# Designed miniproteins, single chains, continued (5), part 102

Each design is a single chain, and the fold is of that chain. pLDDT is the mean over its residues in the fold that is shown.

## One batch from the design tools (miniprotein)

Design m19544
Fold by ESMFold2-Fast:
Structure m19544 (fold): chain A 65 residues (1-65)
Amino acid sequence: SLNEEELLEKEIASVKAITDPETKRIARARLLQDHGVTVAFTADGGLAYVAGDRALFERLLALLE
């Protein structure tokens, strides 16, 4: 069994490996939502924070860049 930290690390690696920009964008949003962060898509294809753990949102975006 994977602990939560090991699961998150594998999920981040999976998202980073996606080459299709649209699929990667959707996968980033799903990863954040799966960890209790509500996000919205921006007009420029980015993600906007809506609700949940803001510090986790900022940390995960930095790791996914």
Scores: mean pLDDT 79

Design m19545
Fold by ESMFold2-Fast:
Structure m19545 (fold): chain A 61 residues (1-61)
Amino acid sequence: MDTVESRVLAWLKAHPGESFSAGTIAEALGLPQSAVRRALEHLYLAGRVEKLPGGRYKLAA
């Protein structure tokens, strides 16, 4: 994915085993939080990320 999804996924791959809110990822990447939330939802539906309590996400195995 050469989109917000690919940038979010690459950032999570750089931080293995850690979980982050969409807001934290958006700030780190300089992207709108709404775009990052949509990207994370797409990645979750594709099985590429895990959802955790409190609106946090991490790289799926």
Scores: mean pLDDT 81

Design m19546
Fold by ESMFold2-Fast:
Parts: sequence; C-alpha cells; structure tokens
Structure m19546 (fold): chain A 58 residues (1-58)
Amino acid sequence: SVEELKEEIKRELLAEGFPESIADQAGDYGVMKMVFEGLSKEEAREAARKYAELLSKQ
C-alpha cells in the first residue's frame, strides 16, 4: 500500500542517517510522485532519497 511504501522509504532514509523530519517529508514526496506522476516503487525511492539530500543541503 501507499502507507507501507512511505514507512519503508522512511526507514531506509533513517538508516542512511537522515533526520526523522527529513525522512518523513521525503517519504511523502516519493509516494506523491508515485500516485500523481505514475512513478514505479523504485523511482519513488530514488526521488525520495534525492529530495532528502536537497532538504539536508539547506
């Protein structure tokens, strides 16, 4: 499900050392891209990771 994918992405980003707030926002972003733009699960994970990196660069 969408919720399961978000939690999976969040866990992966937390394991990579991203803060919880960034991991949560990036997980939402990846899922949004999948739902509205038709990205695959793998593409959604890549989009989420890239977004987390951008948020961390602030």
Scores: mean pLDDT 84

Design m19547
Fold by ESMFold2-Fast:
Structure m19547 (fold): chain A 72 residues (1-72)
Amino acid sequence: LQHQIQRLELLVLLYQISASATEFTIERIAATRSGPEAEAQIAHEQAVLQRLQQQIAELQQQIEALQQQLAA
């Protein structure tokens, strides 16, 4: 159980790093560009960020379930 929890925690960290990189990309586009083309690019990156956040949430739920089993 502890080994599985550690592996899932590492995966969460990797997805969090990807999410942070995506957030910085959105901020840079917003700071340097304006208009429909920039808005379309921001929307695309926001969709990627949303997907990463969903994956993080799913992994965190699995970690919580395993931690509850370990604590019992």
Scores: mean pLDDT 83

Design m19548
Fold by ESMFold2-Fast:
Structure m19548 (fold): chain A 66 residues (1-66)
Amino acid sequence: MPRYRVEAEGVDSQGNPVSASAEADTAADAVRELMGKLPPGTVAEATVTNLDTGETEVTELVVPLA
């Protein structure tokens, strides 16, 4: 099965730089794992990499203030 890595860099609600990464069998699962590692209120740019092909996709990630 293909594996995906998601890496995010951005800022938390206080303006502090934050970064996190996660791996999963699907891009959606990797993004969900990554969101769990970031503080609430984080705004980050996430790079999703297909580890089998090396293809990358960039998306915006916002962690709710919940």
Scores: mean pLDDT 79

Design m19549
Fold by ESMFold2-Fast:
Structure m19549 (fold): chain A 78 residues (1-78)
Amino acid sequence: SAMEEEIKKKIEEYAKELDELWKKDKEKLLKLLEEDWEDMSPEEKEFVEKLKKNPEKAYEIAKEYAEKLYEERLKKAE
């Protein structure tokens, strides 16, 4: 469906943008992500930890995180 294609495109765009930022300046991106560490959800914390452990997989990790966010949004929308 058109909605599924649009969601997929948004997920890919998010993952691509995060991967590009990660490759340009990992330290800056990590600092931005960790600024709100105390207020982050468990899922957001897991995402940041995965990025730290597997820096070469930033695109995959970002894509998986974005997929989870869109799944939660769709479930909440009924």
Scores: mean pLDDT 75

Design m19550
Fold by ESMFold2-Fast:
Structure m19550 (fold): chain A 86 residues (1-86)
Amino acid sequence: SELLEKLKELVRELAKEKDLEKAREIAEEILKLLEVPESARKTGELWEKVIKEVEPFMTEEQREKFETMRLVNTALSAVLDALEKA
């Protein structure tokens, strides 16, 4: 499947990426390829509670980093969901 090969390439790129901005772009591309709408992105209620409690103590750089990590985790979860349904 062309979709599966594209997903494998994006996941490999994401795993090797050290730049947070580029990691964010790859994660967004994965979510777009899997047609995951923003409203269906599973960040988890527990993660949202943790962020709300620690956000007032975060620097802007720390918040950007956590936002990128959240997006990466959401993209990888979407890949796993897609593979389970295949």
Scores: mean pLDDT 74

Design m19551
Fold by ESMFold2-Fast:
Structure m19551 (fold): chain A 74 residues (1-74)
Amino acid sequence: LSPEERAALTEEAVRAVREMVEKIKDDEELMEKLREVLREARAALPALAAEDPEEAAALERVIRAAEEAIRRAE
């Protein structure tokens, strides 16, 4: 992926995750599952950053957007 393609996909992912949280915010099981997925993703960041810092930065941005959306839903 080019840097421009990566940026566009990252913005799409940020938008998608915010919409997903809004749709599932009243579903406790799905919200718990999402928190679990986000914890796993965050734990993977150091290893990903060592291999591909641009991929890691994109993932971190998506994780932060999801965490912010969850906080707003609570």
Scores: mean pLDDT 81

Design m19552
Fold by ESMFold2-Fast:
Structure m19552 (fold): chain A 69 residues (1-69)
Amino acid sequence: GKLERVEEELRKADPDGSGLISAEDAIEALVRAGFSRETARAIVDSVLDPGGYVRIEDLLAAVREHLAK
C-alpha cells in the first residue's frame, strides 16, 4: 500500500538509520511514494522542526493521519 511505499522511501532517505532527515529529502521521499509535491510539502510542513529537519516517526504518523481521512 501507499504507507508501505512511504516506509521504503524513508528508509532509502535515511541510510544511517538516524531517524532524522531534511525537509527536502522528506518531500522527495513522499513524492516517490506517490504523493503530489503539494501534498508532500503540506505533510512535511506539519512536522517540520525550526532547524529544517523531520523526525521519521512524526512524518509516518502524519502520513497515517492523512491516509485515514
Scores: mean pLDDT 82

Design m19553
Fold by ESMFold2-Fast:
Structure m19553 (fold): chain A 93 residues (1-93)
Amino acid sequence: GEKEEILEELRRSVEKIKNSKNKEEAIKGLREMQKSIMRALDVAETREEILKLIGLSLRVIGVMFDLEQGKISIEEVAKFAEEVLKEVEEILK
């Protein structure tokens, strides 16, 4: 269903980030992750789910900013991306 398609897109964005060779590739993966979170908002059924997804969206924006400023490594971004995936999987189950 649509929820599984969103999770598959999110998993692909995580793999893109993990395989990124530079900041530009990692930022592209984070942008794709952000799009998947926005799609998850469209299928969220409760206020709590919506607020959690908005919070994750804001954290992704913050991590993109930190990566662009050189304040966080690609390896740390990959760990963050895996944690975002786990949280979205829990929200959409």
Scores: mean pLDDT 88

Design m19554
Fold by ESMFold2-Fast:
Structure m19554 (fold): chain A 94 residues (1-94)
Amino acid sequence: SKEELLKLIDEILSLLDEMLASTDLEERRKLFEEVGRLLGKIEPYLPGDVRARLLELLSEAREALEREDLEEFKRTVQEIKAVLEEVKKRIEEE
């Protein structure tokens, strides 16, 4: 449902904010895995171009996390957040 999809997006956005505020690498890894799990749940309901962009950004964030590149990780997480905020706005406007 539209309401269930919006609820899942809000949950992901909350986790992304928690991830950006985190100072602990292990906490960031756990939050990242949870974000990936929830993104997988909403993926079938997203437009193909949005899905492709999110998968690209998720891959970039994972690589930055594995390299312990905090600046690149935060940049990529902020881009994921921006994409999901735009998706949320479009769903709410329908």
Scores: mean pLDDT 86

Design m19555
Fold by ESMFold2-Fast:
Structure m19555 (fold): chain A 107 residues (1-107)
Amino acid sequence: MKALEEEKKKEQDREYGKKVAEETRKLSEQSLSNSEEQAKKYLEEGDKKRALLWAGTGQGVAEVTAASSVTSMKNYSPEAGKIMEKTAEEIRKRADERLRKIEEEVK
């Protein structure tokens, strides 16, 4: 019955990984929204330099959050790590889509 206990533990780790991934998405979304709002505010004021600083900072925070979360979750469980890798891709894509639009407007 060793295989059944190992499978049950992997399933519990996957379920906890999903919960942590959802919290990571929420925290990332809050941070991304703040960076986007600051960048747009400075863009409206004609301050291209500060707008680019906030867009770049937001991208950097998203990358660090994505990379660190994957590393931490893989150390906790390989199964949870795979779930976080998908969340990390979503975080990076969301940051690129939203902040790159601001960089294009600065051109």
Scores: mean pLDDT 85

Design m19556
Fold by ESMFold2-Fast:
Structure m19556 (fold): chain A 100 residues (1-100)
Amino acid sequence: SEEEIEEEAKKKVISLMDPDGSGVISKEDALAFFQEVLGRDPEIVEIVRASIDEVAPDSDELTAEQFDEMIKVLEERGLLGAARAYRTMLEEEKEEVRKK
């Protein structure tokens, strides 16, 4: 059930960026999230935009799997703050899922 807790926590984190409950994140909402986490430096914003387009080139939306890939791409590009924020949110949601 640890795997189930992690999957449910991931879905809850995604739902924070998906207010209409579609199960996908708009590229605009993903960008807004990362601007809050990493700041609004134009160079950082450009890296985030490029990373979103790399992971989801044919869509205006990100799946939960594509969002995980984006976190890894940002981490590889040295934007460790994104991975740190995501891990913090995921850990908080895991605790909520465990409490039920």
Scores: mean pLDDT 76

Design m19557
Fold by ESMFold2-Fast:
Formats: structure tokens, sequence, C-alpha cells
Structure m19557 (fold): chain A 72 residues (1-72)
């Protein structure tokens, strides 16, 4: 995977996690779930296309854990 693609993907995922947390604080749970699911799909697509990296795997784990917390 090109380093620029990895860095951009990780940055966008961090921003999506922050946005999802703010949506949860606002009581917009459905919007937070939708955002987290889109982020998970994007990360899985990158892994499928370029192969798994430790950074992408860890970010995917964080996204899935946050989704489980929000869905409770």
Amino acid sequence: MPEVVLRVALHEAEEALKEAEELVKQGKIDEAIELLNRMIRNLENLIETYGESEELRKMLERAKEKLKEVEK
C-alpha cells in the first residue's frame, strides 16, 4: 500500500471516530451507527485491495469496538 493512502485512510478514520462520538453525545445514535458502518466498510475495502497492515487492522478493531458500544 502507498504510504500516502495509508496515512489518509487512518486520518479519515480518526476523524470519523471523533464525529461518531459527537453524534452519540447529541443523541444521534442512528447517524453514529451509519457513520461507523461506512468507516468499517471503507477500511475492509482497503484491506481487500492493498492487503492487511497492522495499522489498518488496529483501526478496524477500534471501529468495530466503538460500533458495539454504541449499539448497546
Scores: mean pLDDT 83

Design m19558
Fold by ESMFold2-Fast:
Structure m19558 (fold): chain A 82 residues (1-82)
Amino acid sequence: MKEVEIEVVLDRSPEAMGRVAQAAGEAGFDARIEEDEKLGAYRVTLRGKMPLEKAKELAERIVQAARDAGATVHRLEIKELP
């Protein structure tokens, strides 16, 4: 299987970040979280070996988890790595 990277940019919310980290962990991914102080946003990057279809499902779960916590999702990008 190819490695996949999922990047999500969302509003700074401790509740949203907790839910996003939980969803990533349940799927077996390590989430790297970076604060963008100028935008007031979090950038969440997940990498792991999975089919692209499963990566899309995980991305939708992450977006839903953030929205359920009241956060706005500004960007979602999914890439297959070589």
Scores: mean pLDDT 77

Design m19559
Fold by ESMFold2-Fast:
Structure m19559 (fold): chain A 60 residues (1-60)
Amino acid sequence: TKVTVEVSGYPSAAEGALALMKGSEVLVDGKKARIDGSKIEDVRVLEATSSSLVAEVTLE
């Protein structure tokens, strides 16, 4: 399954991805949610700014 994730407040895509993998609260398809990092197969960065990250996350 693929979902779009938005993470704010992280200065880099890598830091945003790590927060996502640790189960931090993020926006999943525009809604606040947490993802079980152990179910994450892949993270593809779609857009990154100095204050936000948008990524496509592949879940098993």
Scores: mean pLDDT 73

Design m19560
Fold by ESMFold2-Fast:
Structure m19560 (fold): chain A 81 residues (1-81)
Amino acid sequence: MKSSTIKAFAEAAVKKDEDALLKIYNESSEKSHLKHCAAVAAAQLMGGAGPSYVREVTKNWICDEEIADKIIEEVNKLKAA
């Protein structure tokens, strides 16, 4: 997945902007499975879930662990700024 797409999902999660999240999901040219993984991770973080819970939820959706970790890392960087 492109770094710009990961950053966009993370920004939507930090802002709690559900409309932005859906727009990124619908307009992104990324593979559907990867977009689904990123969207699930971003939505859980938006709802206030901790990193361990986000990893557990995305694992249950047969999501790529690397995508979930990248979204978590980017959200943490944005919150620290």
Scores: mean pLDDT 78

Design m19561
Fold by ESMFold2-Fast:
Structure m19561 (fold): chain A 100 residues (1-100)
Amino acid sequence: ERVEKARKGREAFVDELVEQFSKYYKLSPEQKELLREIVRKVAEEGGPFEAVRLLNTVDLLISKGYSPEEAREYFLNTLGLSEEVAELVAKLIELYQKEK
């Protein structure tokens, strides 16, 4: 996806945010890789800043204890994200809760 005029640091921002999120929630390597794929996909569709907004929302939903189903509906109906992205986020939350 075309972000040619973006600063070199935009991708670094996304990577650092994924790293911080993963450390905060103590995500496994598998969960971290899934998160990175979600963030990359959102960045490809709406740019790096849209990915930042997505991560902030995922953080909120996990901290509030939303179920995978509730999170999927939130991303589809409230944020208007693609079905593919919504399902990937629901899977991430499911994996996180399974390890709890």
Scores: mean pLDDT 73

Design m19562
Fold by ESMFold2-Fast:
Structure m19562 (fold): chain A 95 residues (1-95)
Amino acid sequence: HMEELKKKIKEAIDKLIKLFEEANSPYLDEVREAAKKLLEAMDDPNATPEQIREARREFLLAAGLALSENPAKRDEFVKILTEFEKAYNELLKLY
């Protein structure tokens, strides 16, 4: 169950990265770095729920900046973000 949730989160992150990559976002590298930190925190058996939440906040801030440059992508972004948030909230219940 935990591994399935991590896969769903990674899939949502990959979809968001692809969305901003197709949009040629100037914040793409920031989104990728924040995504890497979030995935590393989720895979760290010693990570606290708060550390994972902080990494998620950094990721959402970077993704929000990328979206601000491409507001036409908002509907697709919100759909992917909803998938991400559902999987993320279920994952946190397992800690």
Scores: mean pLDDT 83

Design m19563
Fold by ESMFold2-Fast:
Structure m19563 (fold): chain A 58 residues (1-58)
Amino acid sequence: AKKKALEQLIKQLEEGIKMLDVAIAYAEQTDPAEAARLRAQKERFEKELAAAQEELAA
């Protein structure tokens, strides 16, 4: 049960990171300050992804 929930969370975080990558690429062309903010959000998602993957592996 918990493993399935973690797998779903991992997929959602991976999808969110991919969407942020697209948004960052667009923002870098128009608004460098917004691009920096989005990179900070991506870093937070990557940390959450790593924690979820570690818990799934345990």
Scores: mean pLDDT 83

Design m19564
Fold by ESMFold2-Fast:
Structure m19564 (fold): chain A 57 residues (1-57)
Amino acid sequence: MSLHEKLKQMLEESRDLLSEEDYLNIQNILDKPNPSTEELVAAALMIIGAKEDARFA
């Protein structure tokens, strides 16, 4: 399973935890035909950050 596939799954699982802006920003990165490793890492950090902020809120 690729990092890209993992991040798409995490995005869908975290959809209700993310703001519309953050969701769209992450989706735009993942919808690129060839996202860089740096872009994928940035997307992962945004998802993790949103999950931490929403955790037990």
Scores: mean pLDDT 75

Design m19565
Fold by ESMFold2-Fast:
Structure m19565 (fold): chain A 74 residues (1-74)
Amino acid sequence: SAEEEALRRRLMETVLAFNQAVAAGDYDTALRLGDEAIRLAEELIAKTTDPHLRAVYERFLAGLRAQRAALEAA
């Protein structure tokens, strides 16, 4: 759907920005972007009807949560 396409686009843009902030050492911006990426990923999972795509997104979400937790612990 158009909503799922928009969510995927926003998620990818947010993840790119998150990775750039981490690389730059801008950890306050990275944490905010990480939280936004997690929120978008959760929304995308909730709207995804394909079980294979849902599993892919769930693994991706787990990775985002792990990265955010590691960043907060630093």
Scores: mean pLDDT 86

Design m19566
Fold by ESMFold2-Fast:
Structure m19566 (fold): chain A 92 residues (1-92)
Amino acid sequence: STADAQALIAKTDAVIEEVRAWARENQLPEEDRAEIEELIRQVEELRAEVQALVANNAPQAEIERAVLRLQMHLMALVAEMLVYERRLKRQQ
């Protein structure tokens, strides 16, 4: 639904802010920051796609496919953050 798509967009924005804050607070090396920012860019592109499809009243099936793609990439971003967090704790 449009409401579900809008809720996912809001959640995506919150997760991006949290990931960027986490990376800043933990002083990630430049290479690791670049990888996280690349994943964020992919998520932002998919978020923009979902927003555009909703705004243009695209067919429900097309919106649902875009929402699933955004969910998958958002989950990948969170998983990568957890991998880096675990690595940082082991280096202390």
Scores: mean pLDDT 85

Design m19567
Fold by ESMFold2-Fast:
Structure m19567 (fold): chain A 70 residues (1-70)
Amino acid sequence: SKAAALAQEIAALREQTAEFLRKKGIEKAAEYVEQGELDKAIEVAGEEDPVMALHVAVTKTVIRRLRAKE
């Protein structure tokens, strides 16, 4: 279904963001991204590296746009 395709795109984006955070050594923020707890991920990432918090915030915005109807 179209809903399943959207869910897969959102899941892939979260996985890519979590992998990027892990590569930067911010494991706890990566765990929160995988759990869908993006606001907690932004808080934790921001304490370690404000640039990483910005990357999570961008991911959150992209997910919001993907969920918006055309």
Scores: mean pLDDT 82

Design m19568
Fold by ESMFold2-Fast:
Structure m19568 (fold): chain A 62 residues (1-62)
Amino acid sequence: KEQQIQRAQILGDAGLGLGRMQRSAGSLADPEESEKAKREAERFAEEVERETAERIQQILES
């Protein structure tokens, strides 16, 4: 039960961060800057997903 709650909290936090970054990238007026920002947001999403997965794995394996 506690592991399920912790998993939900971690996923929620990750989702909020990703949403904020994607919104920021989409707000850029310059098409080249927008493309660069979107790529950076995708990289950030991958890093956050990796960290989130590692945290969940450690909780479940503990």
Scores: mean pLDDT 66

Design m19569
Fold by ESMFold2-Fast:
Structure m19569 (fold): chain A 94 residues (1-94)
Amino acid sequence: SMVENLMETYKLLGDEEVLKNIEKMVEYIEKELPDLSEKDKVKLLLSAELIDFEEFKKLVEEYKKTGKDVNDLLSEYYEEHKEELYERYKKYFG
């Protein structure tokens, strides 16, 4: 599956913290959204590089409440956090 391929990729990268987060997220998404497409599952799981498991659970809960397209959900999450991202970039530039 695409999810299994993603897991194998992160195992090869050797990032134990990201791998542990993805393993928790995979278990959670398979339990909460079993009917979600493999492509959309992978899209949500890629957020593991940016957010922790608690924030991931909030994204899944929002999807369950709204039925919103996964791309739209992720775009809105990025928009909500753009000021934090801007402040990080500002620190490196100024």
Scores: mean pLDDT 75

Design m19570
Fold by ESMFold2-Fast:
Structure m19570 (fold): chain A 93 residues (1-93)
Amino acid sequence: MEKLLEEAKELIKKGKEALKKGDVKSAIKYAQKAIDLAIELAKQGKIDEAKQILKEALEILKEALKLAEEKDDILEAIGGILRAIGELLDLES
């Protein structure tokens, strides 16, 4: 469980570095993987950790959206965030 959080944090760092280099495609992929791990963290009761990863992934996707010529991958990743938020709300209810 602690391994998933560290992996998600590392993916967020890699996504931010990809954005700095203008590698939008890699940034989206790293953000999407971090979102998947955040959903798994939420299902394991790590709600605060999952929320933090989702917020950082969303910021990466917002910046990627400004730079990308193609938006489909970003919209798919945003859909992943919305699903994760739904899961968090169900767990907090």
Scores: mean pLDDT 76

Design m19571
Fold by ESMFold2-Fast:
Structure m19571 (fold): chain A 90 residues (1-90)
Amino acid sequence: SYEQQMQKELEEMYEVAKKIREMAGAGEELLRLAEEGKKSIESLQEAARATAKAAAELAERNPEIVPEAVGLGIRAIGSAIGAEIYYERL
């Protein structure tokens, strides 16, 4: 169902935020925003932006993992877009 697909995308965004936290050694606020993102589309957009920003900061501080960090940011944005598309179809 579209509801199940939306939930899957929200879970993917949370997993991306969790990975960034683990790689950066910081990010409790990022996980909090990802949890808030599950409550509304507006909060979801904020969480996606914060996650993408954290991925960019991770890339800037760790040039050796830029491809992985960029990939995480793309995944976060993609998951938010996917969740919004499925939400609109509910």
Scores: mean pLDDT 72

Design m19572
Fold by ESMFold2-Fast:
Structure m19572 (fold): chain A 80 residues (1-80)
Amino acid sequence: SLEEAVRERVRKLIEEGKIFDPEARNEFIQFLIREAEKAGLTPEQIVALALGAVGIFDEAEIHKMSPEELLARLEELVRG
């Protein structure tokens, strides 16, 4: 599922210590777009999901969110 794919990718980024790396963040957004396309989401849904993920990452940096909290927020976003 999309949620499982996102969880696995975010977990890997946490394990590699890259979850707050700007390059890894951009690569994650591209991954999310591709996985959403494979899941059959509409272009409008994909844009909303990508913008939502960007917003969550921005909030995480501003509020010093833990990697675990960031994962939970991204899982909630893709769960719909």
Scores: mean pLDDT 84

Design m19573
Fold by ESMFold2-Fast:
Structure m19573 (fold): chain A 75 residues (1-75)
Amino acid sequence: TLEKIKELAEKGIKLVEEAREKALEAGDEETVALGDKMIEMLRKIKEGEYKELFESLGGLIDPEELLKKLEEALK
């Protein structure tokens, strides 16, 4: 389970980086900033700080909302 979380974080970083580049080309500053925050969060999860990060930030970040914004940036 913990290994799956790290694996998902690695995949998430790649997806967010790709969406961020797309948003950067489109001039979508808001989505670029959101992507930077997500990458930082995912890196901390990968580095083993996942429990502390989820407990402190889990309520502040809506993963469904973030996913929708990333999907829009890719179009």
Scores: mean pLDDT 68

Design m19574
Fold by ESMFold2-Fast:
Order: C-alpha cells, then structure tokens, then sequence
Structure m19574 (fold): chain A 66 residues (1-66)
C-alpha cells in the first residue's frame, strides 16, 4: 500500500540521518522514531510481512548506531 511504502521511506531516511549524526541523543531520537514507524506498520498493515521485516532490519541497523 502507499501508506506502507511511505512508512518504509521515512524509516530509511531516519536511518541515514542517524548515520550522519555525531550526537548520541539525536541517534536515540531517530531510533525511537523508527520504532514508532514499526509499531504503526504492525498495527495498520499486519499482513504486510515484507514491509514489517524491512522496518525491523532498519530498526536493528539504527540500534547498532546508538
């Protein structure tokens, strides 16, 4: 769905911002926002396992930056 694609694009942008940030607190904020998008995807698109799996991988990537 268009909304699921939008959540995935937003999460990808947040990961890139986290990679560019040198501030530990800013990285935590980006990680929190990615987790929010993942929670929204699980609630709104529970059958979209591909998008959920991609968001989980992005959250794991961001977690390694904190």
Amino acid sequence: SEDAERLLELAKRLVEEAKKSTNPFDKEVYLALIHMLLALARRSFPDDQETIAELEKLAEEAEKLV
Scores: mean pLDDT 86

Design m19575
Fold by ESMFold2-Fast:
Structure m19575 (fold): chain A 109 residues (1-109)
Amino acid sequence: MEKAKEEAKEAAIEYLKTRLGVSEEEAEKLAEYFLKILEEAGVPVEEWVEKMLAGADAVEALVRMAEEVPEDATPVQLAIAEAIREGVENKNLFEGVLRALQLEREALA
């Protein structure tokens, strides 16, 4: 688990740097929040990393996982799956998710 999470974090950092044009420090924080969402949504980080290593990019791997959401998925899992589908289509998934997490972080500070 820990090694897979570390590889997932590095991949997310590179994706965020490339896609959003943010600094490495900012991408590192955003990747941490992103992985936390995946864990809270019950998304198996190990399986996601394996799909990425099989040549799928991070976004495509998440879209495939969102399509495989079980019938008894929690409200959080459903919300993440919907955000992934909509965000990929509109290129705003990460921006929307990051904004929501930043607002939540401010409320918890």
Scores: mean pLDDT 57

Design m19576
Fold by ESMFold2-Fast:
Structure m19576 (fold): chain A 58 residues (1-58)
Amino acid sequence: SGEALARRLLVAVGRLSEEQAEIILEGTRRGDSPAAIARRTGLSPAAARRAQEAVRKL
């Protein structure tokens, strides 16, 4: 899996914290909605959706 690479890209390119990156990766694997991930990370739903899309491309 590209999980370690995805985490690094979310932090380095997406300027997210390690904690936000972990929540996005776990939420994407569970099939959580962008709104659910946004609530847990403090990101906007649009930002959460873009982060999930980036992870899915890996």
Scores: mean pLDDT 79

Design m19577
Fold by ESMFold2-Fast:
Structure m19577 (fold): chain A 91 residues (1-91)
Amino acid sequence: SMTEERARIVAERAAGFMKEMLRVGKSYEEVLEGAAGLIASLLNVPYEEVKALLPKEVSSEEEVYRALARAIATLYGLPEAFIEEVFREFR
């Protein structure tokens, strides 16, 4: 569907952004916040709407991916597993 295609593009761009932030030495917390800001910009929604879907703390790359998968899935009305599979392809 068009919704799944759009969600896939957003997830791919978020994954690429996360890889770059990690490469330049950003913390998992900074990566999560930066990727959330990117998602908010791409969907044209307030940052606070995306932030409300995210955990307060993340301690691993896997937790960042899971948190962002949940946020994107919720915003598009898709299964979390769909976005998690996209992230696995582009990690």
Scores: mean pLDDT 85

Design m19578
Fold by ESMFold2-Fast:
Structure m19578 (fold): chain A 63 residues (1-63)
Amino acid sequence: RSSGLRQASAGLRQMSDNLDAHSDLARQHGLDTGSKEDFRAGDMLRRTSRSLREESERLEREL
């Protein structure tokens, strides 16, 4: 319940959510400015967010 593993999992989930939001912002900025670089950055952030979510779930499963 209050284990360090649960706190770590929650932290990873929060980081994932933050990166997901940043991915959305980068994509929106790309649309606004026509920046292909922003679209590429958004894609990278999305992939990182997914990786962090996978790690968070893995930790929760290992509990």
Scores: mean pLDDT 79

Design m19579
Fold by ESMFold2-Fast:
Structure m19579 (fold): chain A 61 residues (1-61)
Amino acid sequence: SKETELRQKARELLHAGKKDEAIKVANELKDMGYDKVAENLIYEAEHGEKEALRRTLEELA
């Protein structure tokens, strides 16, 4: 699906250090109604992978 493609693209951009481009792709997901996925990607772009993982673990606790 387009959602899966955009999510993978955003992850690849984050891995490449292209934070601004990753945020643009995450905003496309938000425009499609995938708010939670977009929020998580933007948080990772802004705070880094380690902090994003910490937040996710807290949400699961």
Scores: mean pLDDT 80

